# Designed miniproteins, single chains, continued (4), part 49

Each design is a single chain, and the fold is of that chain. pLDDT is the mean over its residues in the fold that is shown.

## One batch from the design tools (miniprotein)

Design m13677
Fold by ESMFold2-Fast:
Structure m13677 (fold): chain A 65 residues (1-65)
Amino acid sequence: SLRELLREEAERRGLTPAVIERLEAVLDEVSAARPVPESEIPFIIDGFLAGESVAEIIETPVPAS
């Protein structure tokens, strides 16, 4: 599932359970707004960690600057 891929990537990056829970909520909001390919999971995490809003992440699917 997309949530499992997000969790695995976040855990690999050493993120805390609290941050992972917030990322799962962000993923739920993004996937409710548009389809999310598995290849976008690292970019969603990068956007969140860079301080982007959920709206900004939804607007910027690919490519990253």
Scores: mean pLDDT 79

Design m13678
Fold by ESMFold2-Fast:
Structure m13678 (fold): chain A 92 residues (1-92)
Amino acid sequence: IDAKLAALKAAAEATAALITDPQVAQGILDSAEVIELLVKKGKYKLASKMAKQLSIGFSQLAKQSTDPQLAQALLALSKAAKDLSKALEKKA
């Protein structure tokens, strides 16, 4: 779990660094922080569901991106969220 949370946070930071809109960049960082807080509160089912939704959303954004570096970062973020969702589902 901790390793997968760290991977999600690292991917969120890398993706946010590529985004010039500060509100969008902060939204990505906030999404990772909300999941971390839910995990710390033991709300594994809700955290898993949110991570799954973020994985789908980031995958869709990657398909819409014309910037290959941003698309790659969004795909990595989507994968990190999916991996975390699966790990949290096993704990719930």
Scores: mean pLDDT 79

Design m13679
Fold by ESMFold2-Fast:
Structure m13679 (fold): chain A 88 residues (1-88)
Amino acid sequence: MVMTDEQLQELESLFQQLLSRFKAKDEEGFEEYAEKLAELIKKYAPEYTPKVDEAKAFYERTGDHLAYLKMLLEIVQELLRKQAEARA
């Protein structure tokens, strides 16, 4: 299923907020925006639920903020790629 431009912009906006909190070393803000982004991905792209759940489980076990950020980035980039291909 192809996401709408509005849904994709919401994911990008949340990711930018997550990245901003990561750079600011705001752990509480990072966790808040990471949870919002994870839930939005599951809502708009439920086929990615296993990857999101694996990333969250890894983060809960390790506390590795950078690795979790990278895992979420890979999912967002894959969704952006699929949207671009659907328009070609």
Scores: mean pLDDT 81

Design m13680
Fold by ESMFold2-Fast:
Structure m13680 (fold): chain A 65 residues (1-65)
Amino acid sequence: MILAETTAAMIQIHASVLGLEVEVKIEGDTIYLTSLDEDKEKSEELFELAKKAAENAGLKFVYIK
């Protein structure tokens, strides 16, 4: 099931709640998350949430620092 736009929106909302600057891009069945923030602990929390959300939506996930 392709829920790419909804999943990307959820990731962006989580990033905003954590106070992180990120870019979220969708290309085909893949979600790209680019971290613009140096806070490793919060970035790792967002990464784990984003990866799980993408997997649950049947999407591939790529993290870029």
Scores: mean pLDDT 77

Design m13681
Fold by ESMFold2-Fast:
Structure m13681 (fold): chain A 92 residues (1-92)
Amino acid sequence: MSIQEVVDSLSDTQRRLVYLVYSTYYGEEVPENPSREQVLAAVTKLVNEMFKEYGLDPNRPVTVDELFGFVFELISKNDKAREAALAFIKEI
């Protein structure tokens, strides 16, 4: 999938979770309801950083499962991101 196709396939809850983890990890402001453009920019940055870390072609298609794998990697590496994700899940 292209990054745009991945973002467009996500539910509203999934988009909010991805953006929450991203913004907490990178120290950016967290709006309650991120715009599609904000989520697209966040996912693009995450995928590009993941591809650089793993030595992958930047034009390689990405899957939803790979995106969430990277999101869970951020949660495992950052206590604030993990706490934010757990708080979010409890409010669903």
Scores: mean pLDDT 78

Design m13682
Fold by ESMFold2-Fast:
Structure m13682 (fold): chain A 96 residues (1-96)
Amino acid sequence: DMTAEQILKELEAVLEMAGILLDEGDLPRARRLLEKLRKELDESRRNGKVILTYSRQTKDGKLVYTTVEAPATPEDKKRLEELERRVRELEARLNA
């Protein structure tokens, strides 16, 4: 139900949040977001797709996990590569 553009924007938003958490010194939350982002980027690269897994809480309090995917264009693949580079930079800061 999401386009590649929408998935990429969500991945970029997660990356931005991880950076903010690192700047605030919230290392456990930053690490958790970076690990999730790393996994999704690795799966996207392996499958030639743009992939995102998100959680939603239902009205009865149940957590539902949904994986969305879209075919990756060459431009999407370059954007994924840039995201991966940025993840590596934040991982280096986290492990410094």
Scores: mean pLDDT 81

Design m13683
Fold by ESMFold2-Fast:
Structure m13683 (fold): chain A 77 residues (1-77)
Amino acid sequence: MKTPLEKKLEAYRELIDRAVELRKQGKSDEEMKAEINKLIDEHKEYFEDPEKIKSLSVDEAIRYLQGKLRQLEEQLR
């Protein structure tokens, strides 16, 4: 059974990986933001402040999520 922390890690990784993939595909910031916001809504229970993430630019959101992912990974060490 996955722990609550492992579920959070998976949600953060999925969101970061999807954002990075969309960037590699050359999607517009508007399209990337729409997809990121959709994923946040689907996984909002695992994010501490989903509305803050939605208010950020794509690059700011990726940096914020990467920072949070590192903090969560440190909790597993």
Scores: mean pLDDT 77

Design m13684
Fold by ESMFold2-Fast:
Structure m13684 (fold): chain A 99 residues (1-99)
Amino acid sequence: KLKEVLRRLLEGLLRGLELAREYLEARRAGDEERIRALEEEMERLLEELKKIVEEVEKLGGTKYVDEIAARYRALPPAATPEETLDQQRAVVEEALAEL
């Protein structure tokens, strides 16, 4: 059902934000092995998220995907990448609470 697939999408987005934070830390540390491992994990997650979005669209939930995208675009500019990730996490957590 739509609500169940939307929950999976939002949980996947939270995982993506956590990977992005780890990626920023790995880049600052110059940890090339960690960077490569995180890139591979992010690629696998992106493929999974694309499938989940297709399921949402098939269930007539495109408007919910558009609403999340609109909330992301409405976020004010942040001073750091970490602040951007924190703002995006808040959007996803709020969307999960609305389900």
Scores: mean pLDDT 85

Design m13685
Fold by ESMFold2-Fast:
Structure m13685 (fold): chain A 92 residues (1-92)
Amino acid sequence: MEFEKKVEEMKELAYKAGKNGGVLTPEELERLEKLAKEILEEIKSKGDEEKLEEVAIEVAEAFLRGAGRSEEEIEAMKKKLEEEKKRLEAEK
């Protein structure tokens, strides 16, 4: 799907940013910002907050892998986000 293709492109840019010490070219940064806006608008139009969390986690993982972070650090981040989600679900 078009949406999934945009998410994959955003993950690729995040990985590249991580690999380059957090730096993207001006063109890559503009593309990342455009993709982020389009993805956010599409999710908001559908009211799918769960999808927003999934995309945010995937993009963050891509960045951390690009930055050479350990799988242990990546899993710690994911676990923290899952625990926060579970807490919010318990509150309705």
Scores: mean pLDDT 77

Design m13686
Fold by ESMFold2-Fast:
Structure m13686 (fold): chain A 72 residues (1-72)
Amino acid sequence: AAEHVRKAYKLELEGKLEEAKKELEKVLAAPEEYDEEIREAYEELGAESGNAEAGRHGAEAVLLARRGVKAE
């Protein structure tokens, strides 16, 4: 799950949006047991890119989407 988050992020930075979407679909389809791994991957990517806020927001949005609730 974390590998797909990191790959999607890299593909988005490279402008390969269709390939990034496919990796994000794998993240969204991952079992619930990967929720912590997905959160950590987004937070790490945000910190690595100097945008910790985007990382936190990305993690929250994905996890809320997986649980079928609206973002607060």
Scores: mean pLDDT 68

Design m13687
Fold by ESMFold2-Fast:
Structure m13687 (fold): chain A 90 residues (1-90)
Amino acid sequence: MWEELQKFIGEFGISKDYEKAVEKLREFIKKAEEQGNEELLETARFYLATVYLEIALKNGDKEYAEEALRLAQELGDTDLVNAAKVLLSK
């Protein structure tokens, strides 16, 4: 699963298929929760937050920046929290 997640993130970096990325990352999160794998859960949430930030940057959609902020706060990732706040402060 972790290798599948990393491969998918690499492919997303080229394709920029945001709809597919959100769908697949939510699927990885669900499977990580079912397996009780906290490391995979944190990693999948991290990448979902970064995808939401990229959507917010591309489309100017503040709702995606808000979702990214929520995920970043759950992760305790200060850098992601700051990135989301920058988008929301404008």
Scores: mean pLDDT 78

Design m13688
Fold by ESMFold2-Fast:
Structure m13688 (fold): chain A 91 residues (1-91)
Amino acid sequence: SRLQQLVDDMRDAIDNRDWVSYLQYVARIILSTSPDTANRIIRDLSRTMTDDQVAGFQKALAQALGMSATDFNNMDSYTITDDDYKKIVAA
């Protein structure tokens, strides 16, 4: 499915530490599903990341969304919104 293709692209971006592409795929998932589904996918993928990959993603996400690293450390409680999507696309 299109969603499965996006998830596979996200895994590839994580492996390559291509956080710009990763955030663009996050934006595409939000358009294809819902913020809740996108956040579940991001959370599940984050569980497979090394410490270095998590740090890279935290920096990229914090920059794109203007959020703190502390907010990202509590990703399970964070929901990406349509406004956050606009920030990701603009970054």
Scores: mean pLDDT 71

Design m13689
Fold by ESMFold2-Fast:
Structure m13689 (fold): chain A 60 residues (1-60)
Amino acid sequence: TNAIAQQLQQEFQLSQGNAHTAAAYIENRRQTATKGQLVTFLLSLDVPQLLAEKAAEKFL
């Protein structure tokens, strides 16, 4: 939760709010979400595609 949110904010330059939203998505869907689904979700939060792909690789 907090650790994922802070890492998203620091490494992937998400705003604090977007980082918390993305961290909740990752924690709630870690076993069921595909990397492509996380990329699509991060793109909806205005995260650039390359950073979204890197985040999905790191957290899923």
Scores: mean pLDDT 79

Design m13690
Fold by ESMFold2-Fast:
Parts: C-alpha cells; sequence; structure tokens
Structure m13690 (fold): chain A 86 residues (1-86)
C-alpha cells in the first residue's frame, strides 16, 4: 500500500541519519561533510529527493572509506530504497 511505502521510506531515512551519526564517530575527519548530508536528508521532502541524497552519500562513503562496513551498509540502504521506489 501507499501508506506502507511511506512508512518504509521514513524508516530508511531515519536509518540513514543514524548511520551518518555512526560514521561521524568512526571517521571524525568526515564530520563536516557528513553533517551536510544529514542536513540535506532532513530537508528532503519527496522520495526522489531522499533517494538523491542517499545516493550521493553512498558514493561519498565509497570514495572516502572504500570497503568499510559503513560504506557497505549505506550501499544496502540505497538498494533497499531503490527497491521500495521501483
Amino acid sequence: SEEERQQQIAALKQQTLQLIEEAKREYPELAEELDYFAQLLEEAKTPEEILSVVGELSRFLEEKVPGSPIAERMRQLTSELNEILR
């Protein structure tokens, strides 16, 4: 249902915000850029805007901390969001 999809998207957004906080603790040198992504994600209102920010964050983490558990978790969240929005 549409309501179920909206709840799934909201849950993924919150999981991504939590991942950003974990990433800031693990990689404090990335804190400024991660805060920027958190702000963009909190301001994102539509599923398309959320996917755009999540996708950019995933690419950023793959570039800065390739092969890390945090980058892999972000890839999984991005894949799940793409599946929900399919």
Scores: mean pLDDT 88

Design m13691
Fold by ESMFold2-Fast:
Structure m13691 (fold): chain A 61 residues (1-61)
Amino acid sequence: SALAKEEAIGKAIIDLMDFALANNEDQETLDAIIALAKKFIAESKNEAVKAALEKKIAEIE
C-alpha cells in the first residue's frame, strides 16, 4: 500500500539520520538530511511516520 511505502521511506530517513549521528557527520550533512525529512513530512499522508520523523528532528535540532 501507499502507506506501507511511506513507512519504509520514513524508516530509511530515520536510519540515515542515526547513521550520520553515529559517524559524527558535519552539521551541513545533518541539515541536508533534516531538510529531506521535512520535505517528506510535508508530502506524506502517514501520520505515524510524520510523528516519528518530527520527533527525531526535534531530538537533533
Scores: mean pLDDT 83

Design m13692
Fold by ESMFold2-Fast:
Structure m13692 (fold): chain A 69 residues (1-69)
Amino acid sequence: MMTKEEIEKRIENMGKTAVKMKLVEKEDPIEGPVEMAKKNYVTKEFIEELINSEFLSEEEKEKLREALK
């Protein structure tokens, strides 16, 4: 199980990687991980962990849930 701090660092790295891979136009801790999850670079379990974290607002959580479904 990853700590919230580890999740935060992973989100940041994923966002930067997604921009470099041209999956998203700019750094976004939500859209980057979602696009990477769609391509199996990140697990659905990780996205669910983000949804349950205190790191994200309710609006961002809904965006992740919508993209996962």
Scores: mean pLDDT 69

Design m13693
Fold by ESMFold2-Fast:
Structure m13693 (fold): chain A 62 residues (1-62)
Amino acid sequence: DLSAERLARLQELNRAVNEIIDLALAGAPEAVIDARIDELAARFALSPQAVADLRASVRAEA
C-alpha cells in the first residue's frame, strides 16, 4: 500500500513526465527534451535505467 506522501510524489513525477512528452509532441528540440529529463532526474533521484527508459518513452511518443 502506498502512503499519501508516496502517492503524491508519484503523481508529481507522472505530471512532469507528461509535460516532457507534450514538449516532444510540440516539436521541441532534443536538447530541450534532454535538459528537462536531466532536471527531472535530479529532482526525483532517478536511476540511469529510469532516465534511459524515460528518453525511450519520450522518443516513442513523438
Scores: mean pLDDT 79

Design m13694
Fold by ESMFold2-Fast:
Order: sequence, then C-alpha cells, then structure tokens
Structure m13694 (fold): chain A 89 residues (1-89)
Amino acid sequence: MTAEEYLQKGIEALRAKKWDEAIENFKKALELDPDYVEAKMGLALVYAYQGKFDEAYKILDDLVEKYPDDPVVRVNAKSLKIFIDNLKG
C-alpha cells in the first residue's frame, strides 16, 4: 500500500468516527512519507475530536513552523485551532 492509500483509509475511518483506525492509517502514511502534510492534518483533527488538544496543537504548530509560507498549511492550521477553541467554549 502507498502513503496515499493509507491517507484515504484514515480519512474514511475519520468520517466513520473510528478514531483508533484513523490514527493507525495516518501514522502508516507518515511511516512511508514523514512529511505528508495531509496525514499530519488528519492526525491533528482526530486528536482534537478525542479531546487531546495539546497533541493536536503540537502537530499544527510544527507544521506552521516547517511550512510558514504554505497558505494551505496556514489556513488549515488556523481553522483547526478555531475548531479546538470552540470545543473548549
């Protein structure tokens, strides 16, 4: 299987609210491609849904630091941080 195939399985599991299965598939995608932004974003989103906010923020902050000029990374990280903040109240 490719990193892209694991990303798709992670997204399908995430949509089904199968958090452990989503984490497993996103981590497998990252084993094949450690810089796979979409897999890191998916992992952060799953951690946010699990209430693991510190773990989610850590992933998002690392992505923004590594890709400061990537508008997709910046927009998605900001959106996920707003989502997490809304979950906190």
Scores: mean pLDDT 82

Design m13695
Fold by ESMFold2-Fast:
Structure m13695 (fold): chain A 103 residues (1-103)
Amino acid sequence: SPVLSPEQLEAVARALGLASAAALQAELQRLAEEGVLEGLEFDPRRPTLEALMRFLDHRLTQRIEEIERKYAEDPEKAREEIQKLLDEYAAIGQEIARLVAEG
């Protein structure tokens, strides 16, 4: 999996709604320590596309669970919010893949 440049990491961090590449690297380090990135060959200081996609999938799953809990008594609203989240994360995933391909 290709390693991202500092400029690509800043762009990815912004796409993910994080403050900086440093914030993204800190979050990846935390997930690695929690075993979420187990089985991947990666360095949090030199993230790969595979590590970023696993981070994105983990974050998506957590946000879906949060929406389902928040709207447990309003399943139609839960569905609308989940669909918006899926569309946002699909766009972020495409942007990350594009940034890596242009590297």
Scores: mean pLDDT 78

Design m13696
Fold by ESMFold2-Fast:
Structure m13696 (fold): chain A 56 residues (1-56)
Amino acid sequence: GISDDEVLERIYKEMEKKGVLEEFNKLKEKYMRDFGMSELDAALAAYTEVEKKLKE
C-alpha cells in the first residue's frame, strides 16, 4: 500500500516536473483555507484541476 505522505510526495514531484508547482500550490492553499480541506484532500483536488487545464 501507499502512504498519504508518499501520495503527497508523488503529486508535488509531478507538479514540479510539469512546471505548474506555483499554480498547484495556490489552488491547494485556497482549498485548505476556503474549504477546510486536509493537505492530502486539497492536494488531490488541486492536482485534478491542474491536470484538467493541461489536457484541455
Scores: mean pLDDT 83

Design m13697
Fold by ESMFold2-Fast:
Structure m13697 (fold): chain A 80 residues (1-80)
Amino acid sequence: AVEDVRKALEALKQGKLEEAKKYAEKALKSPDIYVRLVAKGLLYLIKGDKKKAIFYLKLALKSPNPEVVAVAREGLELIE
């Protein structure tokens, strides 16, 4: 759910990598493809793969859900 990618991002901002990973992995089970794209982006960021993180987070910007777009933008701001 969108709440899980928000929790993952907030945990990542606080350096709580295990908590961030837990919520991002929960978000991968979302029926919303854009929530899953944010989750993939955040998981790659946790692994240190900034190029793949940017790729997935930019795709998630195409979401019709403004909350998903907000998490994707904030994730990109942590990288760029």
Scores: mean pLDDT 88

Design m13698
Fold by ESMFold2-Fast:
Structure m13698 (fold): chain A 78 residues (1-78)
Amino acid sequence: DEAEREAFRERLAAAEEEVRANPERAAEVLLRAVEREKAGEEVPEEELLLAQAAGARAAREGDEELLERLRELAEEAE
């Protein structure tokens, strides 16, 4: 299980770095992942990790545009 934990930490760190380097692309992946989950589609683990990192950044840094788009998607799910 040590190898699995190390691989997960490496993938998470890579996702966080990608969000820092390309926040717009990370936001697009997050929005796409939310749309796919709403449609009942399976989202790949790599996209889920990037989406989680992007969402955490948006909340922490107050990315109002991304947070508003996420709210709109959640409202459509009603």
Scores: mean pLDDT 74

Design m13699
Fold by ESMFold2-Fast:
Structure m13699 (fold): chain A 64 residues (1-64)
Amino acid sequence: LDLLKQAAVPVAVEVAKKVLEEYDIDTLALVGGVLSKEPEVQVAVLKKLKEEFPNSTWGFTTLK
């Protein structure tokens, strides 16, 4: 795991939360080009946001 990328996960989650709230929380898998480049980071972000928005559908659309 890239330490620098992992350290940015909390910040990326906070920003993604705000953006998704305005777009109706379904499209997280497509948000953030930087965090979507690293599968491990994306999985960590998805898990945290899935816990906060359990009624939304999350998927690995950016992971393939």
Scores: mean pLDDT 55

Design m13700
Fold by ESMFold2-Fast:
Structure m13700 (fold): chain A 76 residues (1-76)
Amino acid sequence: LLDEVREKVRELLEQGKTPEEIAKAVYEILKPHVPETVAQNIADGVRLAVSQAKDKEEAVERAVTVVENMLADYRA
C-alpha cells in the first residue's frame, strides 16, 4: 500500500499534476482499505504536504509519511 502511494505520487509529480490531483489519486488508492471519511482526511493531509514541499522528492516523502502516520493513528 505505502509503496503503491509512493509510486503514484512520484508518477503524478513527474507529470506536473497539482496537489489536488495527487490527493484525489491517493484517495482512490485508500478507498478500498479504509472508510471514506478516513480516506478523505488522509487525502487532505497529502494535499497540504505536497503543496508545502520545496521539491518533488520532499513531496513524495512527505505524502507517504502522512499516509503512514494517519493510517497508524486510525488502526490504533
Scores: mean pLDDT 81

Design m13701
Fold by ESMFold2-Fast:
Structure m13701 (fold): chain A 100 residues (1-100)
Amino acid sequence: MSKLEIIKEEIIKLINKIYPEMSEEVQKMLESMIEALKEAKSIEEILRILKLFALTAKEYASEEDLKILKKMLKEMLEIIKKYHPEVDKKDLEEFEKLIK
C-alpha cells in the first residue's frame, strides 16, 4: 500500500471518529474535507486541504467544536510526519501555527 493511501485512510479514520460528536455545520465541512482528501494526488495536496480546513474551522466553528477539531488536526499532522518525514519543514511549521 502506498504512503499516500495509508495517510488518507488514517486521516479519514480520525474524521469518522469525531464526526458524530460535531455540530451539523461542522459535519458538512468534514464531509467536504473527506471528498477533497479522496481526490488528493500527493501528500502536499493533503497538507493544503488540512490547512484550508483549519482556516475555515477557525472562522465558522464554535469554540467547543474548535477544541476538538484542533486536537484532530494535530493528530493528522503526526500521521503525516510518521509516514512522510521528508515533508517540507516550512509547510509543517505553517500548519502547526494554524492549529495552536
Scores: mean pLDDT 84

Design m13702
Fold by ESMFold2-Fast:
Structure m13702 (fold): chain A 77 residues (1-77)
Amino acid sequence: AEVEAIRRALKAMADAAAAGKSPEEVYQTGLRALEEAGVLDSPLGRRVSQALREYAEKGDVRGGLEAVGQILAEAEP
């Protein structure tokens, strides 16, 4: 459930980026998806939200999506 929720957030962020949303809007989309799924306070959700904040400050959407993808790869078998 936690990994699936984070995958859903990553997809939502990728879709927002493809739609031409700003870096701030892309990251807000991801954070909102994690909050709605109730995983923001989980250890994995906190790692993802921290990575998103770091990359949002840099305006680096690609780096943020890659970082979340790496966190998911480490969490999945």
Scores: mean pLDDT 78

Design m13703
Fold by ESMFold2-Fast:
Structure m13703 (fold): chain A 101 residues (1-101)
Amino acid sequence: MELEEKRKKTAEYLNKAADYFEKGAQLARDQGVEAARPYAEKAIEYLNKAAEYSPDPEDQERLRKVAEEVRKAMDLPNEEFATVLRSAAAYARALAEKYRS
């Protein structure tokens, strides 16, 4: 796969991860952590795909670290978990913009 295609795939998966993190954060506040868990897990799957396609080793490691932090945050209370998901979404969006430019 060409470098340009890898960058494009990374951005696409990061935006998908952000969408799921944003939805998960809303559900965590409205319905609790257990309702948000499937959305957070789906977002983690997309972060891992973004890491696979990312041509930058530093971004790959940071994406894996963010995925691990979100998994650990599932043991937090609703509002704290929602805050972690919002932060992960913001990070994924910002990184997607880097790969689209």
Scores: mean pLDDT 88

Design m13704
Fold by ESMFold2-Fast:
Structure m13704 (fold): chain A 70 residues (1-70)
Amino acid sequence: SLAEERRRRFLEAMDESAKRLQEKVDEINKKLEKGEITPEEAYKLLVETFVDEMAELDRRIREADAQLRA
């Protein structure tokens, strides 16, 4: 059904977003551990990463919804 396809695409988008977020957080943490960035810079990068990934997830969900309505 259309409802099942919508749910599947939303769950896939959320899962992909969660994986990307985790990878980016891990990268920032590795840089912090190596002393390549300060804790303040790490915090700023984490905030920017969360904002960017939430915006991307919103875009993907909206695109999936629009495609299913067409």
Scores: mean pLDDT 83

Design m13705
Fold by ESMFold2-Fast:
Structure m13705 (fold): chain A 93 residues (1-93)
Amino acid sequence: SREEIIALLEEIKGILAAYKATADPERQAALDAVIAGLDLLIEMIEANAPTEEIRAFAEALREAIEVLLEDDPETRARLTALFEEVLRLIEEL
């Protein structure tokens, strides 16, 4: 459901915000951009944007997160798993 997707995205945002507190200033700026992207993804879902556009944007955000957390494999693995669930639920929209 849309509510389940939004709840997962909010969880991802919370994890990224916590990680940002320990990150270098350059990575903090990139993390802020990704968090803003998650907010936009939530708005797209609430606005009932086309599923293909939602999926494409979610995939792009997943790739950005994987790159940003390259040096934290445990947080990266957790966020990747949450995003795989997000993408699975988007397929059901």
Scores: mean pLDDT 85

Design m13706
Fold by ESMFold2-Fast:
Structure m13706 (fold): chain A 60 residues (1-60)
Amino acid sequence: GKADELMKELLLKDPNVKSEEDLYDPISGEFLRYAIQDPKPGSNKIFGPNSHLKHMPIAK
């Protein structure tokens, strides 16, 4: 839908997003739309339920 298209555009502008497949969880295939809701400044990574486990550093 339109919201998904806009979310993809915003996520693709993020330097941690290298390709469209990075917008989807490789295991579940779920779209990582929540990752862009409120990214932490300076995190430089996709985060959300799926991305938190797959894409974020292990640093606390």
Scores: mean pLDDT 49

Design m13707
Fold by ESMFold2-Fast:
Structure m13707 (fold): chain A 55 residues (1-55)
Amino acid sequence: PLPPIPPDASFDEKLLQLLKSQGLEGSLEKDENGVPRAVAAALRSVGVELDWLPK
């Protein structure tokens, strides 16, 4: 389970927290849409579709 993320945290802080919780803090390279690859891959692996990702 993911740790709770403070509601007032910035998007970058939320991404860093998510990456650290999954041991991926070193994977901050962004794709062509500016989304960190590790976050996009992790979300897709759990069946989440991202509206801003290329189809």
Scores: mean pLDDT 56

Design m13708
Fold by ESMFold2-Fast:
Structure m13708 (fold): chain A 65 residues (1-65)
Amino acid sequence: SAEEHLERGKKLYEEGKLEEAKTHFDQAVLEDPSLKEAIDFYKKIAEQLGDEAGVERAELVREAA
């Protein structure tokens, strides 16, 4: 579920596994595009990793949420 991906992403983020955390937040957003917390975490990691396309996508999804 989207919530399971959000929780797994948070644990990976706390472990410093940014790429793996980003993948789980991406899955959470795909399953529930209204889940603002997952969008916000995805954007934060995308910014840390220099993923400009990921940041732009997160901003567009956030506006629609």
Scores: mean pLDDT 84

Design m13709
Fold by ESMFold2-Fast:
Structure m13709 (fold): chain A 68 residues (1-68)
Amino acid sequence: SIIEDFKKNSNAENIKRLVEYLKNSSLDKQKAILQELYNLSPAEVAAITQKDIDLFIESLEKEAEVLG
């Protein structure tokens, strides 16, 4: 899966696939993806905003560019 590939190896290709998956997902699905990636508590998941998701995606895109 995209999530498992990213967790196993955060290379540029796997990061770009995760970014595409996030961008094509609803807010609820984006929160579920973050919960799975970082083993977040229900309270942490409830606190996530669209702005937090957008900043996370931006951070991933910058990391992918640095990695090539």
Scores: mean pLDDT 87

Design m13710
Fold by ESMFold2-Fast:
Structure m13710 (fold): chain A 91 residues (1-91)
Amino acid sequence: RLKELEKAKEELEKVREEALKSEARSRALEYSKLVVEYYIAVLKGDKEKKEEYLKKIYELVKKYAIEVKKLDEEEAEKLAEEIVKKVEEEA
């Protein structure tokens, strides 16, 4: 479990760090906000809000990957799915 959390944190930090370096700071901040809101929903046991925030994280990461990292749509979707899965696993 600790190793899985460590890997998830490393990937999240990489996404945040790249966003900041690429002048996408506002997107990194929105991402951080959504992740915090997701964990609050997990702590409250709000299944509906938990799903809502995971979807928003997916959409934000996908948009970031296309617009900032210049990935194609298929690669962006795969990255967004992986980040969402890791956020969910950390909870």
Scores: mean pLDDT 76

Design m13711
Fold by ESMFold2-Fast:
Structure m13711 (fold): chain A 87 residues (1-87)
Amino acid sequence: SAELEALKARNLALIDELRARALAILRRLGDAEAAADWEAVFARTRAVVEATTDLAELERLQARLERYRALLPELEAALRALRAAEA
């Protein structure tokens, strides 16, 4: 359905944005192991989105991804401050 395809497209776009931003943070912090672990998490989440036909599952996932997206600036600032304190 058009609704299913639109929800999948939005979730995939959010996953790709969150992946790029999370990996940029982790690379800046020098944490290659955490970067690899999060890459695997994003890959699995993407596969779930591609395979699902459950609109409610996609709507719940979109809400969670939007919540994480909204928290990224605070997490980016907090991690930057923590690293500065260790230097």
Scores: mean pLDDT 83

Design m13712
Fold by ESMFold2-Fast:
Structure m13712 (fold): chain A 78 residues (1-78)
Amino acid sequence: MADKLEELADEFAVLLAELKDDLEKMEELAKKGKEIAKELGVEFEIDPKTGSGSIKAPSLEKLKKLLEKMVEKAKELL
């Protein structure tokens, strides 16, 4: 579980770095991230201008699901 979370977090960080100079794509990612997080019961914020974010998850399993969906969405925006 932990290793998979680290892989997803690293992949998401790389995708955020690639998207950070496109404000419209970052705003779309932030919006979709909030929608996904709400469905999973996770608190999630991304600043589209900096790519900085915070996550407050009730479980590692829900955090993993959020990261998987966020990675998929970030890839769609590239």
Scores: mean pLDDT 76

